# Designs tried in a protein design run: designed miniproteins, single chains, continued (3). Part 20

Each design is a single chain, and the fold is of that chain. pLDDT is the mean over its residues in the fold that is shown.

## One batch from the design tools (miniprotein)

Design m8661
Fold by ESMFold2-Fast:
Structure m8661 (fold): chain A 60 residues (1-60)
Amino acid sequence: SDSMKKLSEALREMNKIVNDESDFEKILEQINKIIETLDSEVAERLEVVKKVLEARLRAE
């Protein structure tokens, strides 16, 4: 399983989205699309990262 490589690649893509896109809804949509394309092992790890990003974007 290359799950660690897939996780690293997904994290890089998520970081790029956050840097390039300012619209909250579009950021979440693109992140969700990335997560949906990954196997459950990688997707579960990214759900934690997504929650942290969502919290920061909502300015909690």
Scores: mean pLDDT 72

Design m8662
Fold by ESMFold2-Fast:
Structure m8662 (fold): chain A 74 residues (1-74)
Amino acid sequence: SKREEAKQDIETARKKLEEAKKNGLLSEEEYKKIEELIRQAERYYEQGDVAKARQLVIEAAELLEKALKKKEEE
């Protein structure tokens, strides 16, 4: 279901974010911005707004990918 997929996407995004932070791949600012998007996705998911939760977790994943790519180019 879309609800189950959203839950898995949120959990996956959080795990990837914490792994990237642990490996020193993110600035404090990048981490806080992505963490905020994941927290907002979790909030909308709990409120039953699965579509908004999915939108926010996709945005978080895209920002994480951009931050990781920027580190590779340095």
Scores: mean pLDDT 84

Design m8663
Fold by ESMFold2-Fast:
Structure m8663 (fold): chain A 55 residues (1-55)
Amino acid sequence: AEEAAGQRGQAARDKILGVRAGKTPEELGMTPEEVARIREALDLAEKNQAEFAAK
């Protein structure tokens, strides 16, 4: 029942998981710049989580 509301979120998560798994931009159907932007966002999120967990 939530699939229609979460469809865009599901697609975004699949792309993020693919970037984390080290898939190429070609395998993900994205440009290298798009993959790099997702990587930067993930690295920033992990850094923020680590700082919070270390408190």
Scores: mean pLDDT 69

Design m8664
Fold by ESMFold2-Fast:
Structure m8664 (fold): chain A 66 residues (1-66)
Amino acid sequence: SMADQAGQQARDGAKILGFSDKEAEEIGNLARAMTEGDTEKVKKYNKKLKELGFSSGPTKAPPEAS
C-alpha cells in the first residue's frame, strides 16, 4: 500500500541520515500514519518524536547553512 511504502521510505531515509533504528521506526510510523490520514496516530508519533528530541530536526546531523 502507499502507506506502507511511505513508511518504509521514511524509515530508510532516516537510517541513511544516521538516525537510530528506534528513531527511524518512529519516523516511519509517522509517515505511514500521515499517509493513512490517521490523525490520532499522527498525534501519537509526533509526541514520541518530540520526546526523542526532534523539535528542530536531527540532533546528530550537521547544521544547515542559515
Scores: mean pLDDT 71

Design m8665
Fold by ESMFold2-Fast:
Structure m8665 (fold): chain A 65 residues (1-65)
Amino acid sequence: MVQLTPEQRQLLLNGLSRVSEARANNASQEELDKILEETGEEMDKLNVPQDVKDYILERLRELIS
């Protein structure tokens, strides 16, 4: 299990919220992919470790599949 800092956990929760809200509003696959891309960019700005970034993005991808 990947250990998240409080800030990284908040990034995951924000991403999950955005994906869930978009899906509830019948967002296209393109819109969902954009949310994942934007979340990845936000994590890069915060210097999130690659393993944590991969973990968060995988969790978000699971919600859109």
Scores: mean pLDDT 81

Design m8666
Fold by ESMFold2-Fast:
Structure m8666 (fold): chain A 94 residues (1-94)
Amino acid sequence: MMAEEEERRRRLGEELVAIGDRFAAEHPELTEELLNSSLENAAEALKKFLDALSEEEQRVYLEYMELLLERAKSTEEVDKEKIEEAEEILKKAL
């Protein structure tokens, strides 16, 4: 049962927290812009964030987001419209 998937999600989450802490320390202005971005500007803000990350950090972020979106789709706890909106923002940022 789902133990390997849960452990992978936890590991990626821990890596993402470390990436987030480093990013916030090195790019406080971009961090503030991301937190204050409107939905219309979310894709642009996300693109700036991704552009500031290394290729390895971008991979970790994208892999974690993919796992979160798949989990959200499977549990039905999140509005499907919200999931589609998040996927469109991510697609536009890439």
Scores: mean pLDDT 71

Design m8667
Fold by ESMFold2-Fast:
Structure m8667 (fold): chain A 87 residues (1-87)
Amino acid sequence: EREELLAAARARAEGLIAYTREVVAALPPDEAIAFLERRLAILAADRETLAANRASLPEAEVEAAEAALAEVTAALRALLAEVRAAA
């Protein structure tokens, strides 16, 4: 179950990162920056919600969610830096 949850979370994170890259590539730089900043704000709120609900969730689900949020956040921050450098 834990390994399956981690694998599913990773696959979802990879899919979301790939989708975000496609959206960013299609947008003008100013809109791409605004899109990424908005998505990063949502991820930060999701992480805060997860932290608040940690004690009421199965440990394996928290672990999977934390791993996915960290991976997506890191990738989106890297994309934002790339877009800002290209603008």
Scores: mean pLDDT 84

Design m8668
Fold by ESMFold2-Fast:
Structure m8668 (fold): chain A 94 residues (1-94)
Amino acid sequence: KEEEEIVEYLRTVMKMDEEEVELALEAKRLLEEGYSNREVVYRLAARILGMSLEEFREMWEDESLPQEEVNRLVAAMIRAIGVLTDLELAEKKV
């Protein structure tokens, strides 16, 4: 199946570990469900941090959140964007 070919590409060409592959498969499922790239990034970032989407949104909207916590949320979003970009490249190649 196409998913198996995408997973193989992510593992062998993009050098993703199992956690990264699971994030990419979650991104693929969310995109197939009709979520936008932005919504997928937020959902993956929340998963990376081990929190619900609701908890992530509350922290992101908290203007009093310490800079160290803001940096943690931003780092998770950057990682999510990387996973989504790698998935898009893999889908284009297989």
Scores: mean pLDDT 83

Design m8669
Fold by ESMFold2-Fast:
Structure m8669 (fold): chain A 56 residues (1-56)
Amino acid sequence: MKYLATVLDEDTGLITYVYEDTKEAAEKAAEEMKETFKKLNPDGKLVVTVRPVDLK
């Protein structure tokens, strides 16, 4: 099982995602992506999700 971290920028509709081996790594990746988006657009509304995915 892997974890999918996604960040959606609601202003542009752009979605960034990454697959990680652990929930903790996926949550860290999601926070790093969120920081990057906030650095580029501090007033933007971001939706961050982390979910398990069965990738073999």
Scores: mean pLDDT 77

Design m8670
Fold by ESMFold2-Fast:
Structure m8670 (fold): chain A 68 residues (1-68)
Amino acid sequence: GPAEKLREVLEEVLALARENPEMTALQAAVGLHDLSKERGVEEEARPIILELLKHPDADAAALLESLL
């Protein structure tokens, strides 16, 4: 269902952030938005995207791990 797809999308973006340690929360928010739209879970991803946008300069991997 949507929750399962959201989890997969979040784990994919987190894996990308872990491979790219300079990745910011803003960049993760953009990537999550694009991927969630492609996978049909844009609405479900919106609360997470908004949390990332509260701290745009934060480390993406660390912030995403705190949200999972």
Scores: mean pLDDT 87

Design m8671
Fold by ESMFold2-Fast:
Structure m8671 (fold): chain A 65 residues (1-65)
Amino acid sequence: VLSTVARNLRAIGELIEAGLALTHLEEDGVILLEYPSEDEEHRKKVEEVKERLEAAGDEVRIFEV
């Protein structure tokens, strides 16, 4: 589905701009972003990516690994 492709391309672009690894998942139209436990700097970057994607109209969830 083209909308799924567009969501994944936006997530990839934002992660690259933030200098983060491309470890995101997409489930049922929701973008899932992860951050390592105890890595506060990585968590902040993932939160910034979430805010940018949500501004673009995407639904985003963050989870700790």
Scores: mean pLDDT 76

Design m8672
Fold by ESMFold2-Fast:
Structure m8672 (fold): chain A 60 residues (1-60)
Amino acid sequence: SQLQQLIAQIDKLNAELTKALREYIASGGDPSLQEQVYAIQQQIGALQQEIAQLLAQQRA
């Protein structure tokens, strides 16, 4: 289903976020890695909004 595909994308992005956060911490606060972390967080947020909209349609 579309919901399962969105969840799979979030799972992949969470793995990428964990890696980016580890690299950011190891770098001591590299601004380029901080931007990468923020970009991944924004992508996760957008997918979470899509899931919320799909669930709202099912509640009607």
Scores: mean pLDDT 85

Design m8673
Fold by ESMFold2-Fast:
Structure m8673 (fold): chain A 86 residues (1-86)
Amino acid sequence: SMIEKEAEEAIEKKRKEGLKKVDEAAKKGPEEAEKETLKSSSDVGSLGNELAKKYPEVKDSILKKTAEKIQEILEHGKKLIEEVKK
C-alpha cells in the first residue's frame, strides 16, 4: 500500500541519517560512536512506534522494518567502534 511504502521510506531515511551521524561521531572516537549509535537507533525506534500508532493497519510491517533498520545501525556502529579500537 502507499501508506506502507511511505512509512518504510521514512524509516529508511531516518536510518541513513543515523548512519551518517554515527560515521561523523566515529571520527571523534569510540565513545562518541557508541553514544551516537544508541541515539540513532533510538530515533529510528521512536519514529517506527509513532508510525505504527498512526497506521495500525500496517503496524506489523512497520515494526518489522523498524527492527531491521535498528539492527543495521547497531551492527554498523559496532563495526566502526572495533575499527577505531584497533
Scores: mean pLDDT 87

Design m8674
Fold by ESMFold2-Fast:
Structure m8674 (fold): chain A 100 residues (1-100)
Amino acid sequence: SMEKAKEWAENRLEEVEELKEELLKLKENPELLLKKFKVLGREDLAKEYEEALKNKDEEKIEEIALRAAKYILGVDEEDLELAKTNPEEFVKRYKERLKK
């Protein structure tokens, strides 16, 4: 049903935001988040994070944490928009991705 799809999508959006906040808390010990990115195979995120830390770019650090949370949970920017505008399509797309 649309109501169940919307609820599921909202729960997924909450998980992304919660994981982003959890990752941001690790910025107090940068080595922990860098290690996490390497374990995930995301050397690009690790490099960007090191640069953002060097520049004290808090906005970029938050962006990197959000990108990492999305990657870990298997969602992208289109998924986040669909979760708000078309929850049934979001659920379908996410389930298809889990099989790949």
Scores: mean pLDDT 78

Design m8675
Fold by ESMFold2-Fast:
Structure m8675 (fold): chain A 68 residues (1-68)
Amino acid sequence: MSDETLQRMKQLHDTILSGLRGEVSKEEAERAARELKEILRELAKQGYITEEDVELNEESLDKDVASS
């Protein structure tokens, strides 16, 4: 996994957390969550994580976005 991918994932996660704090719009947090989910699915295809890990992370992201 590249350093660029890790930095992008961190930025997206920070955006979701900012949405929880009301610092960004719910729509921006939802877009960040969708992009992070796509990265997680790509990592699973490349064998860095399991499909089960993707499902667990997607459920966590959906809960975070729903709380925003």
Scores: mean pLDDT 75

Design m8676
Fold by ESMFold2-Fast:
Structure m8676 (fold): chain A 71 residues (1-71)
Amino acid sequence: SAESMEILMEAGSLEVGALTMYLYKDPNVAKKLEEYIAKLREMLAKSTDPEVQAELQALIERFEELKEEAK
């Protein structure tokens, strides 16, 4: 659906942003990952598509791992 595509595109934009900050060792990456995780959880709560829910959950877990590594 168009709604599922919009959610996945937004999630993809957050992933690119987070990975860019991580690769360039941005001192704010941990704080930004926390903000992005919150946004992804909001998207997960609004999604009814199991495929989209699985993708969002996987991305949340990846961001939480990156946040721990950025300590």
Scores: mean pLDDT 82

Design m8677
Fold by ESMFold2-Fast:
Structure m8677 (fold): chain A 85 residues (1-85)
Amino acid sequence: GYLEKAREYLERARRALERGDTETAYDYVLEATDYLGEAFPEKLLQVIAAKLRTIGEYFEGLLRGRPGEGVRKGLEYVEELLEEL
């Protein structure tokens, strides 16, 4: 279901970061948050907050020449949210 898809995309994001494919990792984290919103509509605002954090960290990372660090922070926020759901 949607939860399994969210977990799959988070794992894909982690592997993309390990390869240095930062843009692909970023896209996968955002995709995971969309599936989490479908899986947990009652937690939608928390999922949206995690998505916005990921976006903010990615662009802050880009401005500092460290986009991979930004995506990793976003990935960690979404993984932590999953443990609380």
Scores: mean pLDDT 87

Design m8678
Fold by ESMFold2-Fast:
Structure m8678 (fold): chain A 65 residues (1-65)
Amino acid sequence: MAGEEIEKLTDEKNAELGDRSVYVKVEGNKVTLYATTGSEADFEEVYRVIKEKAEEKGLELEVVR
């Protein structure tokens, strides 16, 4: 399901970035991305892949600092 795919992508990116983390919440057709790391590069990488997947699934994406 769309929410599971987005959560998996977030988890994979967090693992790839070495214990850096961002949090994603999926509520209905809306995805909210929370930046929990201080690295703009980490956030940018996660944001890009989540945005692409959200657009593909027809979900709204909202970003929280």
Scores: mean pLDDT 71

Design m8679
Fold by ESMFold2-Fast:
Structure m8679 (fold): chain A 87 residues (1-87)
Amino acid sequence: SELEELKERLEELHEELLEKATEVIRQAVSDGKSKEEIEKLLYEETKELLQEIQRLYAEMAALDPEEAARLARELSKEWRERYKELM
């Protein structure tokens, strides 16, 4: 179904986001960057992925707002846990 395809694509993009963010943060920490510099680099490197993710969430919300909200909450939790682990 369209909903299942959107969910799968969102999970794929979120995985790409986590992998890219992990690489950016580890490299920046290794380079002795400040937290503020790391946050700026992270945003610059991930902004295109974040825009695509937001667009797909909007499409999913049009089909099933409850599932879209649930998935967004779950993936946001995974992101916060990964960020805390790396910083």
Scores: mean pLDDT 84

Design m8680
Fold by ESMFold2-Fast:
Structure m8680 (fold): chain A 110 residues (1-110)
Amino acid sequence: MFDLALAAAGTEEAARELIVRFQLSGLDRAIKGAKELAAKGDEKAKKRLEALEIGKETVLRLEELAKRGAPDEEMEKLAEETAERLAEVGEMSEEQARRRAQAVLDVFRR
């Protein structure tokens, strides 16, 4: 995906922005679907909604940090905090939460 985005956008920075916009668009669609199911009383959808909202917040915060040239340590701390929050929701294991947070972080550290 990154190589395709780079070819389409012409620069590494523009390719990263394109990937972030695609991720946010996908998250917004998933959040809308989870909200509709949660409103119908689906307890699993309520937990999924909370996890998706944490994911969106993390993407937006990492984008802001990357734009201002924040040090890797600050971005890694946000990813660790996100992994802990995702694990506490109970939708995924602690290992899955860490891998999810790391995958988001890796988009901004390239």
Scores: mean pLDDT 76

Design m8681
Fold by ESMFold2-Fast:
Structure m8681 (fold): chain A 119 residues (1-119)
Amino acid sequence: NYEELEELVLSRFLSEEEVKLLIEFFSDPYGFGESLGLSKEQVEEIIVKLAADIIGKEYTEEDDPKEVLEQALSFLEDRIKAFGEKAVARGFAPNASEELALALFNAVYNAMKELLASL
């Protein structure tokens, strides 16, 4: 979920290289996915399942992917805003983990938003 992903990045359990790889994937999900041998449908499934996880649910065939994406985008937008406000309040010190976390969450948000627009 979002809290677990945020903790993994901020606690440095995900390496900088792993976070950058995730940012690359979510910045160009179809192109990067194709380079890994994933179909467009598999890439879309990954994004929708992540959206469901962010809102604390397991994605099922009975779920509307559009509704799941809309709920996840709303949730993630509020969390990204809160994260950014905390960073600004401290002064934008060069904390690489916080910058990587924010970049990752923005990439995930944009990927979900683009998928929703295509539905």
Scores: mean pLDDT 75

Design m8682
Fold by ESMFold2-Fast:
Structure m8682 (fold): chain A 73 residues (1-73)
Amino acid sequence: LLLKAAELTVQAMDLQASDLASLRDTRSEKFKSFRALFFLAIQEQGGDVAQAKALSNEQLVKLLQQALEKRES
């Protein structure tokens, strides 16, 4: 569920692997947009938003990287 929500968010934002460096900056508008849309994707899929919010920024970046790798395949 978490990875699927990250994949949907990456697709909705049209993010690419080249965006990863800016997305590692948790103060960036891109990261803030990713985080907000990711939680919306979790909510829309009937997932546990509280569990998703418990993820660290490092875990969110890892999910984002995995989603970007799948998008490029």
Scores: mean pLDDT 78

Design m8683
Fold by ESMFold2-Fast:
Structure m8683 (fold): chain A 78 residues (1-78)
Amino acid sequence: GPAVEALGRALGMSPAQVSRLLALGAAGDVDGARELLARHRPDMSEEEREALARAIEVLTRAFGPEAAARLMARDLEA
């Protein structure tokens, strides 16, 4: 949806990659989320990837994938 596309633009990732990232977060797979970020965003530090993976987990579990994507896209574009 539009929020996943917006987060994809903010993260420099495709909508399919972002959908997978959000699904890993919703499942509590922070390690999987970090590995996906390392593959597609090797320019980020390990600490930055860990912080993003944890934020994705918290937000997807609290609000669901679409709302989490919307909140994160807004934050990253600020």
Scores: mean pLDDT 85

Design m8684
Fold by ESMFold2-Fast:
Structure m8684 (fold): chain A 105 residues (1-105)
Amino acid sequence: EEATRQRILDAAEEAILLFGEKYLTMEVIARLAGVSLSTLYKHFPSKEDLLKAVREESEKRRYELAKKIATDLLNQGYSREEVKKKLLEMGFPEELVNKVLDELS
């Protein structure tokens, strides 16, 4: 069940990369994921629910990466201000950087 959900999320990310968010369909995502359309709708009742889950998964991966980098830099003796600057320069959103640093304080 969880493995099927992850397969659908991975297929949706791929579909967005190939076709863009606006023009992808649930039928295309089901085909890419190797699941029935019925199985797809069981996990995600709408395209919007699926897109929200894809964004949440991307944010989670980005958060974990930022947290690892921040921890490594702090352990090397960089200040919180220097770590924030480095993460922002790497393209991480300020809101996410602040959340990571607050949890590491």
Scores: mean pLDDT 81

Design m8685
Fold by ESMFold2-Fast:
Structure m8685 (fold): chain A 59 residues (1-59)
Amino acid sequence: SAIEEMVQQILDDLKSSPRVTDEQAQAIADEVLRRSESVSQAYALATGAVLRMVGDEIE
C-alpha cells in the first residue's frame, strides 16, 4: 500500500541519517505505520517524530 511504501522510505531515510539510530528509526516507522490512515498523515507524523528526536540535540 502507499502508506507502507511511505513508511519504508521514511525508515530507509532515517537509517541513513547519523542523527538517528537504527532502533529510533524503527520505532518511528512502527509508530507512523500504526497511527497513519493516509500518506499525508504518515508524512506529517514522521516529520514530527524526526523533529522531536533531532530537537533534543539543538538547545
Scores: mean pLDDT 72

Design m8686
Fold by ESMFold2-Fast:
Structure m8686 (fold): chain A 62 residues (1-62)
Amino acid sequence: MELTPQQIDAANIALELEAKGEYTREEIIDKIVEHTGISKEEAQAVVDRIEALRAQARAALA
């Protein structure tokens, strides 16, 4: 996978915050933008990708 360092950081932040289950999608996106400096649109794309994968994993465990 061809990811920039900022995109890798964004993915790590999204995974950590989603794992806690206490943050809204908007809060996760805001934290990614604040910590990595990527655009809000790019942060949304990262969160969408991870959220889809986490939903798939949760469905498999249910």
Scores: mean pLDDT 74

Design m8687
Fold by ESMFold2-Fast:
Structure m8687 (fold): chain A 80 residues (1-80)
Amino acid sequence: MPSDVEIAEAFALIAIGIGKIDASRGNDEQAARDVLRIAATTFEEFGRPDYAERLRQAAETAKSLDEAIATVNAIVDELR
């Protein structure tokens, strides 16, 4: 089965891709929040409520897609 790292990396790439599409519409703050919310839901589903909570907290204050991507990548790196 895929490892926690492999699952986190795969969904991070998907969430980032969705965020880039949203950002192309000129709504960078909404794209950031959407990426972080998708990430939080996925981590909670895979039994990582602590990471899900960190991502939800980041979603409340995120102002750019780059900030959201950095937050998700930091969590993926922590799981390595």
Scores: mean pLDDT 73

Design m8688
Fold by ESMFold2-Fast:
Structure m8688 (fold): chain A 57 residues (1-57)
Amino acid sequence: SQEAQDQALKAASYAISGDKKAEADEHLAKLGTLVSPENAAAARAGVNATRDEVQKE
């Protein structure tokens, strides 16, 4: 749905900002209510991977 896409994109944008971890987590929580558990897990894994790469550099 459009709402699920919006929440996923917001979570991803906030993942690259150290000051926005709580906001990213909030949008991931909302996404979890809009999509299947499998799709929510995939989105969460992607956001965490992005966060890890940003912190590594």
Scores: mean pLDDT 69

Design m8689
Fold by ESMFold2-Fast:
Structure m8689 (fold): chain A 67 residues (1-67)
Amino acid sequence: SSLSDLIDEAILTVWVERDYSLSVEELQEVYRRLVEEVKKNPELAEDKEKLIEKVREIVDELLREKE
């Protein structure tokens, strides 16, 4: 699978875990931040579970910023 496929799967996994509660705009911001994180640490792309955990961290940060 391409890196794009792994990113999409990780984001989809977390979106499902959150009962689809994230908006399209929020999902786009999560995608943007995740791509930046992978650029800083390419090793994230080697571990699906680490990538999923990074998505959870990004979602938590994004939701905190709204308050």
Scores: mean pLDDT 82

Design m8690
Fold by ESMFold2-Fast:
Structure m8690 (fold): chain A 94 residues (1-94)
Amino acid sequence: SSLEEELRKLVEELLEKLKGRESLQKLIQDAYDAALEVLRKMEDEEEKKKFAEELKKLLEQMLNSKTLSEIVDNLVKMGELITKARRKIEEKKK
């Protein structure tokens, strides 16, 4: 989808910005992979769009961050967002 392509582009730009910081690049790549799995499991298009827009906002905040600390803070928020969305999907199944 166009939303997945927008997220992919932001992640690619962020990974390039963090070139030489292998551990942080791996954490960001892992978070992105987890976010895609959650997005693809979402059945409601409006919830999917909202989740993608929230991810995009956090990725843009990381790209605009002036310090590694700010990038890590936004990465933690991204992880929390993914975990919350995953739990909501599981609660709808159970």
Scores: mean pLDDT 84

Design m8691
Fold by ESMFold2-Fast:
Structure m8691 (fold): chain A 100 residues (1-100)
Amino acid sequence: SGEEIIKEFEEKIKELGKKIKEAKTEEEVRKLMEEVIKLVEEALEKAKSLEEVKEIFDIVHEKINELKEVATPEQRKILDETYEKIKELAGKKAKELEES
């Protein structure tokens, strides 16, 4: 169900967020953020409603904001770039569901 998909996504994002906090280099952060994008793409593919898209977006947006509080300026740039990509993906999925 949608609730199970959202819970699994939240758990995976929390685990990945811990790894990002432990990352020591911009390259490690960039690689981990690519994994975040892949998780978002997978979750959005499974999403069947605008509510589920919003929940997926809100979970990752909240985690990115938490990570920015402890990030270096260069890491914040990577986080901001990732946020823009996620916003684009969520918007595309929302449009597909609205046109259904």
Scores: mean pLDDT 85

Design m8692
Fold by ESMFold2-Fast:
Order: sequence, then structure tokens, then C-alpha cells
Structure m8692 (fold): chain A 100 residues (1-100)
Amino acid sequence: WQKIVDIVASLSDEEKAAIEAHLKSLNPNAFDAESDEELASQLVTYVLTQMGDDFIARALADPAATKARITAILQSLGVSADKAEALAQALVDEALAVGA
């Protein structure tokens, strides 16, 4: 979890604003993030919603394909390619840790 928060904290103010705006437009339960931890929580919730119930099982079966899919989802929200890949890797690592 801390790795995900740290990566979100490393995003530019413009990227954070773009992500928050997209999350609010796509998720009616999204609220104003007052911290990097709140933004990370909303971002992860959205990604998990897009990945579906089998996220952990899919990450265990094919970590590379799961990372690629999460990277694409994050880029669609306005995250830069490098940061999207880093966040996707951190999410896959968390899924592997939970699934082990």
C-alpha cells in the first residue's frame, strides 16, 4: 500500500487534478481528495472495479498481462506512461502478496 501512496504523491499537480476530475466523472461515489492517500484509495478502488472480482486470481495467473491492463486503465485516467506502469506494478505486487 505505501508504495502506491508514494507513487501517487510523486505525480504532478496537473496529473493529480486530471485523475481526480476523471474519477469524479466515472465514479459518482468519488469525493474531493484532500491527501495523496485519499487520491490513491479512490484510484485503486476504480482500478479494482474495472478489473473485476477475479483480479487477484488473474494477477497470480498472468502478472504481465494484468500489469499491462492496469497500465492502460491508469493512462486512460491521465496518468503518464512511466507512473502508470509503476502504479500497475505496485498493484500487481500487492495482489501477489495477498494471493500467496
Scores: mean pLDDT 71

Design m8693
Fold by ESMFold2-Fast:
Structure m8693 (fold): chain A 97 residues (1-97)
Amino acid sequence: LVEKLTQQVIEELQQRVSEVEQLKKELGMESSSDESVTASLFSALSIRVVSDWLPEGEKKFGLTPETIYHILQAAYAHLQGDKEEEKKHIEKAKEES
């Protein structure tokens, strides 16, 4: 269950990264090379994903907030290519389940 939920969050976050690039293009933003702007848009979309997933994960799957937190951290680590942090958070999510 934890691994499947982590994969779903990874897929959601990957789509949000694509949406950041599309939004910058649609808004005609000159600062496409500005990491601050990209980070701000990604952060806003990530907060939306977290906000949607936290109550769904708790109520739909009976997960604790700590389990959900570790699933989100594992997904983030996966996107950064940090396999050790990904494993660490998956194991912690299983412990809290």
Scores: mean pLDDT 63

Design m8694
Fold by ESMFold2-Fast:
Structure m8694 (fold): chain A 93 residues (1-93)
Amino acid sequence: VLTPVEITVTDREGSGQRLVTARAQSEDGSPVTIQLTQLNPEPLSDSVHTQRLPNGAGVASTVIPADKSARIQATAKDEASGDVVTATLVIEP
């Protein structure tokens, strides 16, 4: 069973950008894959970085402009069960 997807936003000082990070884990330690997409204003490009933690948890991160609103969707998949959970976050300037 997948945990809820957690999306966090942090400011990158001096860059004019915010770091968006999505995390999810399986309760049984199964590998989790996360995909990030920007629904508004336009789709994310090759700026999405994904990694898997030693405990099987999935992490995906990207950067967005600090002065713009964004609508980000994170999709987490448990690779053992095929279960999928999504979360959407509206990020304000």
Scores: mean pLDDT 73

Design m8695
Fold by ESMFold2-Fast:
Order: sequence, then C-alpha cells, then structure tokens
Structure m8695 (fold): chain A 85 residues (1-85)
Amino acid sequence: SMQEEQEKVILLAQMYLISVSAELFVGKRSKDKKVLQEALKNAQDVLAQIQRYVAAYPDNAELQRILAEVQKLLAEIQKLLKEVE
C-alpha cells in the first residue's frame, strides 16, 4: 500500500539521518579537517536523497522533519569546518 511504501521511505530516511549524526560525532571528536570534509560530502549526498523523498511525498510531515534535521546537521558540520585549522 502507499502507506507501507511511505513507512519504508521514512525508515530509510531515519537511517540516513543516523549516518550523518554518527559522522558528525566522529568529526567533533577527531577535530580532523579531512574527516569533517568527508562528513560534509556525505551530509550533502544525504540531503539530496531526503529532498527526493520529500518531493515524492510532499505531505509527509515526518519526512519534512527529517529534512530539517539533516539541514541542521549539515550547518553544524560547515560551522565546525570553519573552526578547524
């Protein structure tokens, strides 16, 4: 059903969000510019994928929430990159 398809997409989107959060955690701990640059690239790829999910299901509030969370993490990675030497 359409609901089951949306539930699967939400689960996948949540897994992508967890991946970005984990890479940011590693980046914060290492303070390594290369680690943060790789985290930034992956966060940008994840953002593009979540945007495709939101485009497919524009009325899905949970996907919109996940999109906002990914955008917040991306901004935090960008801020950290400006702070590391």
Scores: mean pLDDT 89

Design m8696
Fold by ESMFold2-Fast:
Structure m8696 (fold): chain A 72 residues (1-72)
Amino acid sequence: KSPEEEAEELLKEYLSEEHPETAGKPPSEEEREKELALAKEIIKKVGPEKAKEMLEGRVHEDVIEKALQEEA
């Protein structure tokens, strides 16, 4: 299984769980931490350039920026 396929599975799993809980609420600190951990894992699997491309539009941009900064 390719790193890209593993990263895509992580994203799909996260997004399917997020939808019913998050619809009307600001993200909790726990949700922010979960997104940050996810973004860092994806960066480690596919590299920062590819990870940014995959995460855009799926995870909060603030979280993407922070993950890229911390994994630089």
Scores: mean pLDDT 70

